# Designed miniproteins, single chains, continued (2), part 83

Each design is a single chain, and the fold is of that chain. pLDDT is the mean over its residues in the fold that is shown.

## One batch from the design tools (miniprotein)

Design m6874
Fold by ESMFold2-Fast:
Structure m6874 (fold): chain A 90 residues (1-90)
Amino acid sequence: MEEARKLYEEALKAFENGDYETAADLMLQAAEVLIEEGKPEEALRLVREFMRKADEITKDKSGEEQQKAANLLTAVALRVVGLIIDRELA
């Protein structure tokens, strides 16, 4: 949990700074750590919480910035779901 939480906090900081690509990468790493620990439900909860906070951060930004952030976060969520499916089916 300590490693995943640190990656999550770094992802939030990158997102607040407008570095959405770095935030997405760090968020994927945090989720992957939790999945490897046998906690896929916690990984999904972490992604959901991140998406909620990201929406709060971007709600006062331009529509283009909101769309850019939403696209990257959607890609993160889909990849996390894929990792969980691969683990459960293996």
Scores: mean pLDDT 81

Design m6875
Fold by ESMFold2-Fast:
Formats: C-alpha cells, sequence, structure tokens
Structure m6875 (fold): chain A 55 residues (1-55)
C-alpha cells in the first residue's frame, strides 16, 4: 500500500545517501524508517549499522 511504497522510497534514499558518502543523511533516513515503517525494521537497522560504520 502507500505506506509500504513510501517506506521503500525512504530506504532507497538512505541507501543512495550512504553510497554518496552522506553517512549522517543515511542515519537520519534509517531513524525515520525505524520510527514510522516497522515492516522495514531489519533493513533499517542494517542501513543504520552501515551508516554508523562510515562515521
Amino acid sequence: GPSEEEGERVLRKGEELLAQGDAVGALVAAHELLTHYPHLRERAEELRRRALEQL
């Protein structure tokens, strides 16, 4: 549904930011996912872990 599609867009944005070296932006995206998109929890936690490793 729209919530699932929106969560996937936030995740994609976070992955793109991380690929560009914007670890802070990726971390913000991961926090948004953990707060509002619980169905993406595992993928959000992985994004957060990778962003923290970059910092």
Scores: mean pLDDT 85

Design m6876
Fold by ESMFold2-Fast:
Structure m6876 (fold): chain A 71 residues (1-71)
Amino acid sequence: SMEEELEELEKLARRHARELMEQGLSPDTAVEQAVLLAGIEYRKKTGKMPTVEQLEAARRAAEETVAELEA
């Protein structure tokens, strides 16, 4: 379903953001790389390109994860 696909994309973005922050990347770079990697992995799993709205949600999820790790 669309809801399950969006939830999976957001989880991928959060996981990548956490891993990139653990590797010592800056917050802004970790967000940008997490969204890119999540989009690649989503396409690999689903065969579909993420929509603009899905990418925006993924970016918000990555930003939230980075903010939590910096607190």
Scores: mean pLDDT 86

Design m6877
Fold by ESMFold2-Fast:
Structure m6877 (fold): chain A 82 residues (1-82)
Amino acid sequence: MEVAVVGGDEKGKEATKKAEEKGVLGIIGDEVFGAIEAAKAGAKRVLVATNDRSKAIGAVNAAEQLGVEAEIVEPEKVVEEA
């Protein structure tokens, strides 16, 4: 698995569901725990789809601590990035 999407706010959850419809791993809920779960599942890159910047930064830091690339992405653009 190359890419995973995580999102926990209202728009992030919707964006994550749309990514799952395209066959990308999606994890809905707390962005930090979602990023950790994605990394453990073997994701090489995590896209954090949320408008909560504080949670997005926490999720990126958590993924990077596990050796996985992570990026904050606008929920509206997640399908284009994934």
Scores: mean pLDDT 79

Design m6878
Fold by ESMFold2-Fast:
Structure m6878 (fold): chain A 86 residues (1-86)
Amino acid sequence: SAENEAAAQALVDAIRARDLDAFARAFSHLLQNVAALGPLAIPALAELAKSADPNVATTARIVLEILSRSRDPAVAAAAREALAGL
């Protein structure tokens, strides 16, 4: 949905902007809605994890590591595959 795409994009934007308050809100929302938002966020997080900006890359990698331990097995598998591709 457009709302789910906007929510996933808000997390990406917060990481790029290094906006800690926006990041906390977007990441909390992702964890509460991980089945819907995880599949949308993971490809973007994988791209961010390859960023030349070490703060962006490190934050994206940490989020992927947390998602790799998700109780949703599809989200956990997708995050593990993204990390393996780094």
Scores: mean pLDDT 88

Design m6879
Fold by ESMFold2-Fast:
Structure m6879 (fold): chain A 73 residues (1-73)
Amino acid sequence: SPLQEWLEKNREKLKEAMKKYGLSDEEIDRALEALQEAVKQGVRNLAEVVASLPFSPETQEKILKALAEVDKL
């Protein structure tokens, strides 16, 4: 899947972006694991995946900002 390959290629950049937005290492690991699993299952909309994660709306917004930032690189 192109989206799965994109996540694997950009894992380190996503981790740094999430750290920059104030996520803990535990939150980052949980978010990346959930995104990778969803993409392996054929999910195409990462924003929908983030909205389903057991994080606060504030943390979900930070993850979305990190995804958008890395996509522009």
Scores: mean pLDDT 82

Design m6880
Fold by ESMFold2-Fast:
Structure m6880 (fold): chain A 99 residues (1-99)
Amino acid sequence: MSEKEKIEKAIEALEAHPDAAPFLEELDLEGLGVSDKIDTPVDLSKIRKWVEEGKLKSFEELLALVERAVLQVELIFSEDSPVRKAARSLLEHLKSLKI
C-alpha cells in the first residue's frame, strides 16, 4: 500500500470515528484566547486540507501532526474536558490502524 493510500485511509478512519465530532469543524481559537499560540491544524478539516495540499508525505508525518494537535488541545482544555478525552481517543485509534 502506498504512503498516500495509508494517509487517506487513516484520515478517513479518524473522520468516521465517533469521537471525531468536536474536531470536524474549526475550533474557536480566538474565543479561547490561544489563536497566536497554535500554528498547526487541530481540527480534522484543516488536517484534511494539509493532506490534499501534499504537505504530508508519509503515515509517520500524519501521526506526528495528530500527536502535536492532541498536545495543543491538552494545553487549551482541562483534564476533565470531553474534547481532550476525544482527542486522545482519536490518537489511540490512529496508532491502532494496521497500515
Scores: mean pLDDT 72

Design m6881
Fold by ESMFold2-Fast:
Structure m6881 (fold): chain A 93 residues (1-93)
Amino acid sequence: MKAVVVVLPSGEVVVFADSEEVLEEAIRILREKFGIPEEDIRGIIMDPEKAIEIFVKKAKGELYEADSIEEAIRLALEGHRADPLKIFAGVVT
């Protein structure tokens, strides 16, 4: 199952997933492995492919696909200062 991560200029992290189970796992990784405070995380139930379409086609953003959601989060956090329209997708296992 796929999730999409966006780091906003504010430092807020937005996660898109099509199920609550996938969303909760991605948020758990953000909080427990990357130390992101709960107040800085926003979870949205949405088809990840729709999130990708909005950011890539409508906002002219760039998509980066990673093998895992943990790698996608790492790349998103590394890219935060450079481009708020970059989105990162990864598989949640």
Scores: mean pLDDT 76

Design m6882
Fold by ESMFold2-Fast:
Structure m6882 (fold): chain A 88 residues (1-88)
Amino acid sequence: IKLSEEQKKALEEFVKKNSSLIESFGLDPNNEGHRKALLKFLEKELEEYDKDGDGKISKEEFKEFLEDALKNNPNKEEEIKELMELLD
């Protein structure tokens, strides 16, 4: 799947800023390899939201992914909203 430059930066900043989220996956927030592993996992999960099957995530599909994440993780609402704001 091909994420836009803005989507990639948003996910990278989200992972970097959310040490608690990294730790919730049993990963070390100070380990660059663990941060990259979580980023790759999130990118792979986004492939399921590629409704057009064109290998790209639209802004709307990415927003739907984040809205679904918010529904499943209400205690992470602030972090998910911050990620959404990074995309304008």
Scores: mean pLDDT 66

Design m6883
Fold by ESMFold2-Fast:
Structure m6883 (fold): chain A 119 residues (1-119)
Amino acid sequence: MEEKRREASRFVGDAAGRAAQIALDQGKEETAFRLVSYGAAATEAAERGANAVPILEDGAKFAQSEGLPEAAKALEDGAKRVRELFPEPPTPEQQALIDELKAKADRDFEEYRRELAAR
């Protein structure tokens, strides 16, 4: 159980890191930061024993909407690997944690944008 959580956290971190790097390489710094925020939320979910797949899938949809299909693919590949480790859908308690972590990632991104605008 704990070993699978550690492996899932690693796959999540790798997927989010690749997606963010793709965004940075295309000059999309704000998109990269939002992808890092989704990656942090997904990593925390995985470490706390929640299924991180929904967070990675939302990150992939966001990357695709920003015109980053390679970043979306990296997140989708990560979600597939996590799903292979944890094939069960999230419990209601896990879903509540996932929703809270996603909301936090969105707030962290808005705060980052506000701080950049204040410079």
Scores: mean pLDDT 79

Design m6884
Fold by ESMFold2-Fast:
Structure m6884 (fold): chain A 55 residues (1-55)
Amino acid sequence: SKIDEALAEVEKLLAQGRDFFDALNEVRRKYNLSGAEIGELLERLSEKVAAKKAA
């Protein structure tokens, strides 16, 4: 659930025009994500990006 909340926050920040790396770093600090948790967050983001690029 923490990863799901972090994913939603990254997506909201991106929708607000924030840079991807800036959004990721803010969410990392806000949710105190470990390296493993960052890996899972990036995996979920990558899945959404791959689905979009498949078109």
Scores: mean pLDDT 78

Design m6885
Fold by ESMFold2-Fast:
Structure m6885 (fold): chain A 64 residues (1-64)
Amino acid sequence: MAERREALVREAARRLQKEISDPEFAVKATIEVRELAERNRDQPLSVVEAELEKKVAEAIAEAA
């Protein structure tokens, strides 16, 4: 469980770094993704994945 959650966070961070040109905004979004995963650590992986996907999409849209 924890290993898969960490993989989801790493994937979200990679997408943010690729899609967001502003390094400060990318760092902030990455921190928010990690905090979101920590808040949902007791939730099913499907819930964590959906929440991370939503947060990544929102951050990319804000950066555009």
Scores: mean pLDDT 79

Design m6886
Fold by ESMFold2-Fast:
Structure m6886 (fold): chain A 115 residues (1-115)
Amino acid sequence: MELRKKGEELLRKGEEYLRQGRYEEAAKYFEEAVAAFEKTGEKSLLLGRAYSNLGSAYRLLGKYEEAVEYFERASEIFGELGDIRAEVGARLQAVGALIDKELLEAGKKVPVGAP
């Protein structure tokens, strides 16, 4: 119970840093939130959300491989809990991060308006 509340507070702080464009700090707080939720031993929507937010922070940092890993972990948790919307959402974010990586690696062959 106490670990869950700590995780929720860390998740909220991460979301605040994310809104400020402070992606390194956001990632740190989301990682701490994941650790707190994992210590409960329970699979929860909050754990899935923490992994999804960590993926988003890493994607915004241009760390696409790490973003994919975290989005896949979020998708697995949401799938185990039967939240189909969140599961599919996390998988789509993982695919998006892979596309962003491939397009950036292609460099000059990517249209100037590409995501």
Scores: mean pLDDT 83

Design m6887
Fold by ESMFold2-Fast:
Structure m6887 (fold): chain A 83 residues (1-83)
Amino acid sequence: SLQDLLDRTRALVERLRARGVENETPEDRQEVEALFEEALKSDELSDGEHFLLQLLRNSIEKEKMSALDVAEALEEILRRAIA
């Protein structure tokens, strides 16, 4: 469910904040990418939310976003979609 995806994204954000950006691992990046892919494939998100995910994907590449930055942005998109 979308709520389950949000809960898992929030748990990742908390874990990444606790360790700090300088201690991010390749596994953290893979976990964020997996959650992002689940969001992109979700039929529960509107066209507007899908557009925001596409903008986020472009920002990840251009701005060299950390796993924490990506997870926080994804959490915000999912939070607003459920509200």
Scores: mean pLDDT 85

Design m6888
Fold by ESMFold2-Fast:
Structure m6888 (fold): chain A 91 residues (1-91)
Amino acid sequence: MSPLVEKALERFKKVAEEKLAEYSDEYLLEHPEEEVIEDLEEKVVQSEEMKAMHAELLAAKVSEEDWRALQVEAAKILKELVKERREEAEK
């Protein structure tokens, strides 16, 4: 994976963690995991940080393979973070 994609994933994870921290324990437990993941993804993608990152990657002419790798790894990060946060909320 290219250094640009690795850096983009680090930025993505940071924003996802910040947005996930804004959710209440009640919200996380009352909603299905898939709905929480979808809502979080939308909030992350609509952030100023992610819009800036997307523009930077487009300017760098990142390959279709790198874009696909970024999407796959980003989806894994969201799923893992939501799962861990929900487990913490149950305690």
Scores: mean pLDDT 83

Design m6889
Fold by ESMFold2-Fast:
Parts: structure tokens; sequence; C-alpha cells
Structure m6889 (fold): chain A 66 residues (1-66)
């Protein structure tokens, strides 16, 4: 479960940085610094970025559905 474990660690870090008020660009930069760029890690970073974006979109839609 190496990919799952790294994905969770990266996602947890990204969520923490977001909670601290960091922008998506800062989160990406921090993830790149702490998770070395390899093909597998680039894929994890892309997935995390996509999930963060989807969460934002879903939350926005829920606000619209009030």
Amino acid sequence: SSMERRGEEAARLARRLRAEGKSMEEIHRELEARFPRSEEQKEILREIAEKLREIGDEFQKELEEE
C-alpha cells in the first residue's frame, strides 16, 4: 500500500496547509519539496490536486443547493 500510504500522507499535509490558509500553489510547492518528483509521486500529486479541486467544487455546489 505504498501509493495509498504516500497519498494519505500527502493529502493530510495538503489539508493541513490549506487549513493554515495556504494557496493551492503553495500546497503544490510544499508537496513537491517534501515528496520527491518521480513518476509515481507526480501521479500522487496530480491526484491530490484533483481531489482538492473536486472538494472545493462539491462544497460550492452544496452551498448553491441550500
Scores: mean pLDDT 68

Design m6890
Fold by ESMFold2-Fast:
Structure m6890 (fold): chain A 61 residues (1-61)
Amino acid sequence: KKVEELRKKAERYEQTAKALNDGAESARASGDTEGADILESFAKQAEEMARKYREEAEKLK
């Protein structure tokens, strides 16, 4: 079903955002603040994509 596909896409973006945030924490702990900022930026983009897919899935239900 289309709603299931949208939920899977949202879940993948959520997993991507978590991995990026985890990477940002590691980078910051090692003193790589620039790398951490970049990873956090990508994580926010992934979170936004996940939110949009979640909203679309909810509207179809």
Scores: mean pLDDT 82

Design m6891
Fold by ESMFold2-Fast:
Structure m6891 (fold): chain A 101 residues (1-101)
Amino acid sequence: LLEDIVRALHTESLPLTDELLERIREEYLKRGVPEERVEKIIEALRKMGSIPGILVIGGTEAMLEEFLRTHLKLPAEEARRLAREIYAMPPEEREKLLSLL
């Protein structure tokens, strides 16, 4: 599973749907990011239309959850739990996950 996740992050992209952008907005606001900055982030993401998988780890828990559901076909509950566990890791440990290939 972990090797499959790392491979997918290196090879796949995540489409940024309006529904996903709203979940990303909510997550940044809950983290205490100022509303003005969140709006600029969402605007930039909307213009991109998609984000490379390797950038998903540096993004939001919502991005990773959707990535796991879309590319690894994980059930919604499992994808949510796994995304939460990964985002509970320190940033240094998350970076190590990308180096396992």
Scores: mean pLDDT 78

Design m6892
Fold by ESMFold2-Fast:
Structure m6892 (fold): chain A 92 residues (1-92)
Amino acid sequence: AQKKRREFAVKYTAAALAVIAAEIEKRPLSDADIELVLETGELALELGEAGLISPEDVLAVARVVERALELAPEEKRPELEEMVRRLRELAA
């Protein structure tokens, strides 16, 4: 549990920073950045379902994924849109 919460904190921070950097630089996200965002979303779903992170934490991840969606190539948008829906449904 605590090891997974640490992994979540590290991945969430890295994903958020990658999105912020891309927004500031006015560039699209790399495939690696998108994969990190999606991995962070999957981990948030796992930990949220288990009650190991709060609904507010799950919602915070949903917001990062929504920002990533605006910077994603068209081919990656459906995966990110689905992740946003799943995260917001869990956080409700």
Scores: mean pLDDT 88

Design m6893
Fold by ESMFold2-Fast:
Structure m6893 (fold): chain A 76 residues (1-76)
Amino acid sequence: SMEEEERIKKEADEVRDRALAALDAAKTDEEIDAVVEKAYREMQELYARAKSEKTREYIAYLTSQVGLYAEQLIAA
């Protein structure tokens, strides 16, 4: 349903927001990796639940934001 797709998108937003906050708090590359691994697992669960291509594309976009931010922190 549209309500379920909107719920999945909201959950994905929450996963992304928590991951970015946790990355800001991370002190080591190992902590950064652990945050990314957890966020990717949670995003994969949401991706599997999604029925529309637009929702899957949105989850992929949010997942890429987490990955790119983590890469920036490791490079710094």
Scores: mean pLDDT 89

Design m6894
Fold by ESMFold2-Fast:
Structure m6894 (fold): chain A 91 residues (1-91)
Amino acid sequence: SAPTITNLSASDAAVGEISTVTGTVTDDGSVAGTKIDVYVNGKLVGTTTTDSNGNFSIGVTLPEAGTYTVTVTATDKNGNTGTGTVTTTVT
């Protein structure tokens, strides 16, 4: 089955500071090493992988004040994808 992203969060940040994007991937198979692509307002800003428990954490720097849409795509070893979306605010 496709991976599911839960507990997706992106921390609020000051301009030029790091927003930390975290979440948990669940799947019927192994979740370790699941590819995580992070998009902000449709632009790819970072890539990481999940740990053995399906957890991921990545810092992204947001260039100006505003509200941003953070979209995360998880891709398993079989090429199945799951997507989650959260917002963050930079002041």
Scores: mean pLDDT 82

Design m6895
Fold by ESMFold2-Fast:
Structure m6895 (fold): chain A 68 residues (1-68)
Amino acid sequence: SPDDLRAEIDRVRGEIGEVTGRIRELADRLAAETDPERRRRIEEEIMGLLDRQGALSDRRAALEAELA
């Protein structure tokens, strides 16, 4: 159903927005952080979120192609 596809696209777009917001928040924290161990943990979390953002973007593109 096109409505089911639109609902899933909206859900994925929402998740991308949340991940993007979290990356921005962590990047701001990283810029202010002086402790090397805390910096490393923030960098690791950002890397994991970037991987998730990529996967979500691929999923969105696939759903949008299916809707078209």
Scores: mean pLDDT 90

Design m6896
Fold by ESMFold2-Fast:
Formats: sequence, structure tokens, C-alpha cells
Structure m6896 (fold): chain A 78 residues (1-78)
Amino acid sequence: SMVEEALKFLEELGLSLDPNDDSPKNRAAGFFLGGVVFYEQGNPLAPYFFREAVRLAEALGLEELARRAREYIEKIEA
């Protein structure tokens, strides 16, 4: 599934997804995963989650995460 692929991608970047972790990196990963879940559901909030993931990822220097989130935005807005 797209969610499973997203989780593996986050693990490869060294990003943990702990619901009790309020770190900026965990927030960036959480917004990205939320975007993927909403995208699979056809939920119109998906672009919002990906844009927040890009904003946080860029602020943290997580260039690979920002790139992947932008790819999803491009797919939605195409």
C-alpha cells in the first residue's frame, strides 16, 4: 500500500513515527504520513498535510522528505 511505502521511506530517512514524540522531525514525518493516508482516501485535506510536511522538512533540512511531499502535491494538482 502507499502507506506501507511511506512508512518504509520514513524509516530509511531515520525518522521515527512515535505518537508521543512532539519533536519537529516527528511532526514533519506525521504530516507526510497523514497526507499519504488522506490521499489514499481521496480526502481534500491531503494537499494541506503535504504542504505542512514540505514547510517543516525544509526548515529542518530534510530535503528528501520535502521532495517526496512535493511530488504528491504535483500529482494532486495535475
Scores: mean pLDDT 85

Design m6897
Fold by ESMFold2-Fast:
Structure m6897 (fold): chain A 68 residues (1-68)
Amino acid sequence: MQPESPEERAEAAAEYAKEVAGLKEEELERLRELVLKDFDSREAKLIMGKVREIVDKVKREDIERGIE
């Protein structure tokens, strides 16, 4: 079932990003393929953009803490 709005889809993707922030790039690519099955390429770009933003934020904080 598709979410009602692009913003809600982006928020769901952000929740996934928090859980998958430690995943390898290969697994993130698999997630992108699953999103593309349910959403148009344009919508998928918005969703994956939010996912990438959250992943980058988590990685940046880890780098600032000297972890990774």
Scores: mean pLDDT 62

Design m6898
Fold by ESMFold2-Fast:
Structure m6898 (fold): chain A 70 residues (1-70)
Amino acid sequence: AKERIEKARKLSLIMQEVIKKYKDEATDEEITQAGNAAAVSLLTGGEKVDFPMSEKGKKIYDEILKKLKE
């Protein structure tokens, strides 16, 4: 429980970073889809989730997961 809460907080910080980084390169929808997929990955104990999203969304999702593992 506590581990998931800490990861959720870390996800929020990472989302602020990726929003700033990709605001001119990706749509709000692509960033939101990547964030939602990452949130589901956190809820399932870090399992990689195959959500339907664009190639840009998948790249953002992979970056979020990589940052969560640091």
Scores: mean pLDDT 74

Design m6899
Fold by ESMFold2-Fast:
Structure m6899 (fold): chain A 91 residues (1-91)
Amino acid sequence: KRTRVEAVVRDWKGLLDRKKAALLSKLPPEKQARFSALFDQEVAAQLKTLRDNLEAIPVSEDEFVNIQSVLDEVESVFLEKVRAVEAEILQ
């Protein structure tokens, strides 16, 4: 609904798509298809949660600052999940 929120979500998806390509290059071919499917499902879920949370946040100051803080938190959680999956798959 909000143009700024939709633009942020779109830019974030583009960044995650690039991260996916880099991560797939580290995985054995036999595990790439399964990881790709799980990554896409997790990205879709995280982007939906991000959009809903951004639309619900009360903005008392600079909206971009509040949005950036939420993005940093979501990226941190997402990267921890990805690192755990990568470690389990590669070990």
Scores: mean pLDDT 66

Design m6900
Fold by ESMFold2-Fast:
Structure m6900 (fold): chain A 85 residues (1-85)
Amino acid sequence: SEIEEMKEQLLKLIDEIEEVAKRTLDEETYNGLVGTLELARELILKAKTKEELQGIAGFLLDVLERVLPPEVVEEFRRRVEEIME
């Protein structure tokens, strides 16, 4: 299924975001972000449409813009666009 493949790729991307955040952020900011990543994972698993996955990815990117460098966020944005094609 196209949607199941998109879900798998988005979950792998979240794992990668978590690893980058752990190396980049201070402990307090990282711990706050982990809660958001856990919520994003739950929402992705429950999503039934491509539109829902796009909404979840957009929400996640908005959060990342507040805590990660712009160039890192733009790279994750590009990868989301590639997954959602």
Scores: mean pLDDT 88

Design m6901
Fold by ESMFold2-Fast:
Structure m6901 (fold): chain A 100 residues (1-100)
Amino acid sequence: SELDKALEIVKESLEKVKEVVLNGKKNNESVEEIEAKLKEIEKETLKKLEGFPDYVFENAKSMIDTVVEKVLAYIKNNDFEGAIDLIDEYIKRIEEVIEE
């Protein structure tokens, strides 16, 4: 379905978000550097979602916006483990939906 295609795009973006968080922790990057990278992924994701039906776009947008916002809240509290756990939970939920 169109929703499954949009969710696959969101999943790929969440995997990139996870990589940014893991590399940010490993390289001791600032919150500002991590935030800039996460916002870039969010912008690119929304661009890839352009052209989907409004219902699909709004659902996928809501998911990526929510995850990025919550991840940033964890990072600002120096809780990288909480950020990774949240990302993994959303990736798992998406995989369960698109794989039946």
Scores: mean pLDDT 88

Design m6902
Fold by ESMFold2-Fast:
Structure m6902 (fold): chain A 81 residues (1-81)
Amino acid sequence: SIIDELEARLAEIEATLSAADRAALRALFGRVKEVIEQGLSKEEMLRRISELAVEAIRRHPQLEAAVRDLVHFLVELLDKA
């Protein structure tokens, strides 16, 4: 599933992060999962996830690269579906 592939990508990203940064990124992932599980259109899903990503980067600027990686991977998964 999209969620399983995202979780695998998240685990790869987490391997390079501090415990606190892993917790922050996992919190974002939980919110992204909720959006995916709502069964929204691709456009609405990407809009909401982009809003979550922007807010996460604003609160945790050090996570910008990790958040952008996760969002880019999600966009690639959605383009294949």
Scores: mean pLDDT 85

Design m6903
Fold by ESMFold2-Fast:
Structure m6903 (fold): chain A 102 residues (1-102)
Amino acid sequence: MRKTDKEAQIEFLEWVAATSERITVSVVRYEDGKPVVLRATLDRAQVETLIEMIRAGVAPEEAAARMVEMLAADKTPDELEAAAEAARRLMSDSLEVVENPL
């Protein structure tokens, strides 16, 4: 059973990595006794890391949970907001340079 599940999940992830640029994974975690749903979008390299974890003997659900937690921990709300603000400033600066070049 477990070997068949592992092989099927690896084949599925390899197929998704070949046909899709990004995969969204959702995991439920408990913080201070409250359920929190964590979502992460995995790129191709991150999907390959997930496949390697499964091949190394980590349960697929545990490997997915660990990947989502790592990505959620790496990105704070402040960092996401700062990235959005930086993108808006780049657009504004580009328009300003075009209208008032020198």
Scores: mean pLDDT 58

Design m6904
Fold by ESMFold2-Fast:
Structure m6904 (fold): chain A 93 residues (1-93)
Amino acid sequence: APTITVSISAPASAKKGSKVPVTVTVTNVPAGTTVTITVYLNGKKVAEAVVPAGNRTITLDVTPTEEGTYTIKVEATTSDGRSASAEKTITVT
């Protein structure tokens, strides 16, 4: 089966209570499927989107409410059972 890929682009630092743009790119999604993109901050689900097959880029804004180090995890799951994930660390002051 073709391997789907997920990548994240986000700032390395942010201010508490400000919007952080998380740009998610998914590639190699097979025709006839959809992909559910879920964004987690330190394991808490904060955003979700469903996009069609192919190569897709979306930006989801997340707002950290506390200072500290956050792990941004993005999980992509296709309707036919493929999955991929990516992580990035952000420092919030």
Scores: mean pLDDT 83

Design m6905
Fold by ESMFold2-Fast:
Structure m6905 (fold): chain A 88 residues (1-88)
Amino acid sequence: MEKKAEELLEKAIEAARAGDWVRAVALSGLAGQLLAGEPNKEVDELFRQATTADPATAAELIRRGFNGMSDKTQAKFLEVMGKVEKAA
């Protein structure tokens, strides 16, 4: 589990450094799901679809996914985003 979250964080940092912040946010959502230990299948699917969607579609999928997250998962997602922003 930790290894998969680390791989997602690394990919999110790469996406952010390349200027693809929508993809970076989507990957961070997937990492947050794993790190919270409260995986929601519907939320996971929304963020997975967001990693390969066009920016407008990805933004809507991310919004729906975030709203479907528990408070704990949202907190972990924001922690991951903070790490991505600091590293990028």
Scores: mean pLDDT 84

Design m6906
Fold by ESMFold2-Fast:
Structure m6906 (fold): chain A 83 residues (1-83)
Amino acid sequence: MAGEVARGVVEALARILRAVADIAERNRPGESAAEVAELRAKAEAMLAAAPEAAAEAERLGLSNREALRLGAELAKKAYEEAK
């Protein structure tokens, strides 16, 4: 369960970024092309971190609350490190 919570948090945050990019593209494609591409790249980097978040939460035997925090931290790290 902890691994599912950590994965779920990472995936949810990535989907939010993807949704924001999709809305921006539909409403202002010419003005937001670079920002849309950046948000999509960051969302993909976050999704790639989801398996690591799940494995780490399970390895550490985390509570659901701790797994949520770990998932958010790893999502933030992936977001910041994506170029």
Scores: mean pLDDT 82

Design m6907
Fold by ESMFold2-Fast:
Structure m6907 (fold): chain A 95 residues (1-95)
Amino acid sequence: SSVLEENERLLRELREDPESEEARRRAAELAQKYLGLPRMSPDEVLERTIELLREAREHGSELEKLMVSALAQHIVDAGLRTRREVEEQRRREEA
């Protein structure tokens, strides 16, 4: 299974989900920090991160794939955790 392909899909899901604004900001913050990207919007940071994952998947060495996979997994996990926390808080407010 391609960890790079799965993380690319999850980042695209977070970027396209209107309910995931806070999760997108968190994922983008970590991506910008780790990739040393210039000041950009969260959506632009995530788009560049997705492009990096695709490039590594298609043309990267085995070491580059491993490193980028680990980085992407960390970014995705942080975003998904934030999405779960926001959803849990909303459920408590609607109870």
Scores: mean pLDDT 80

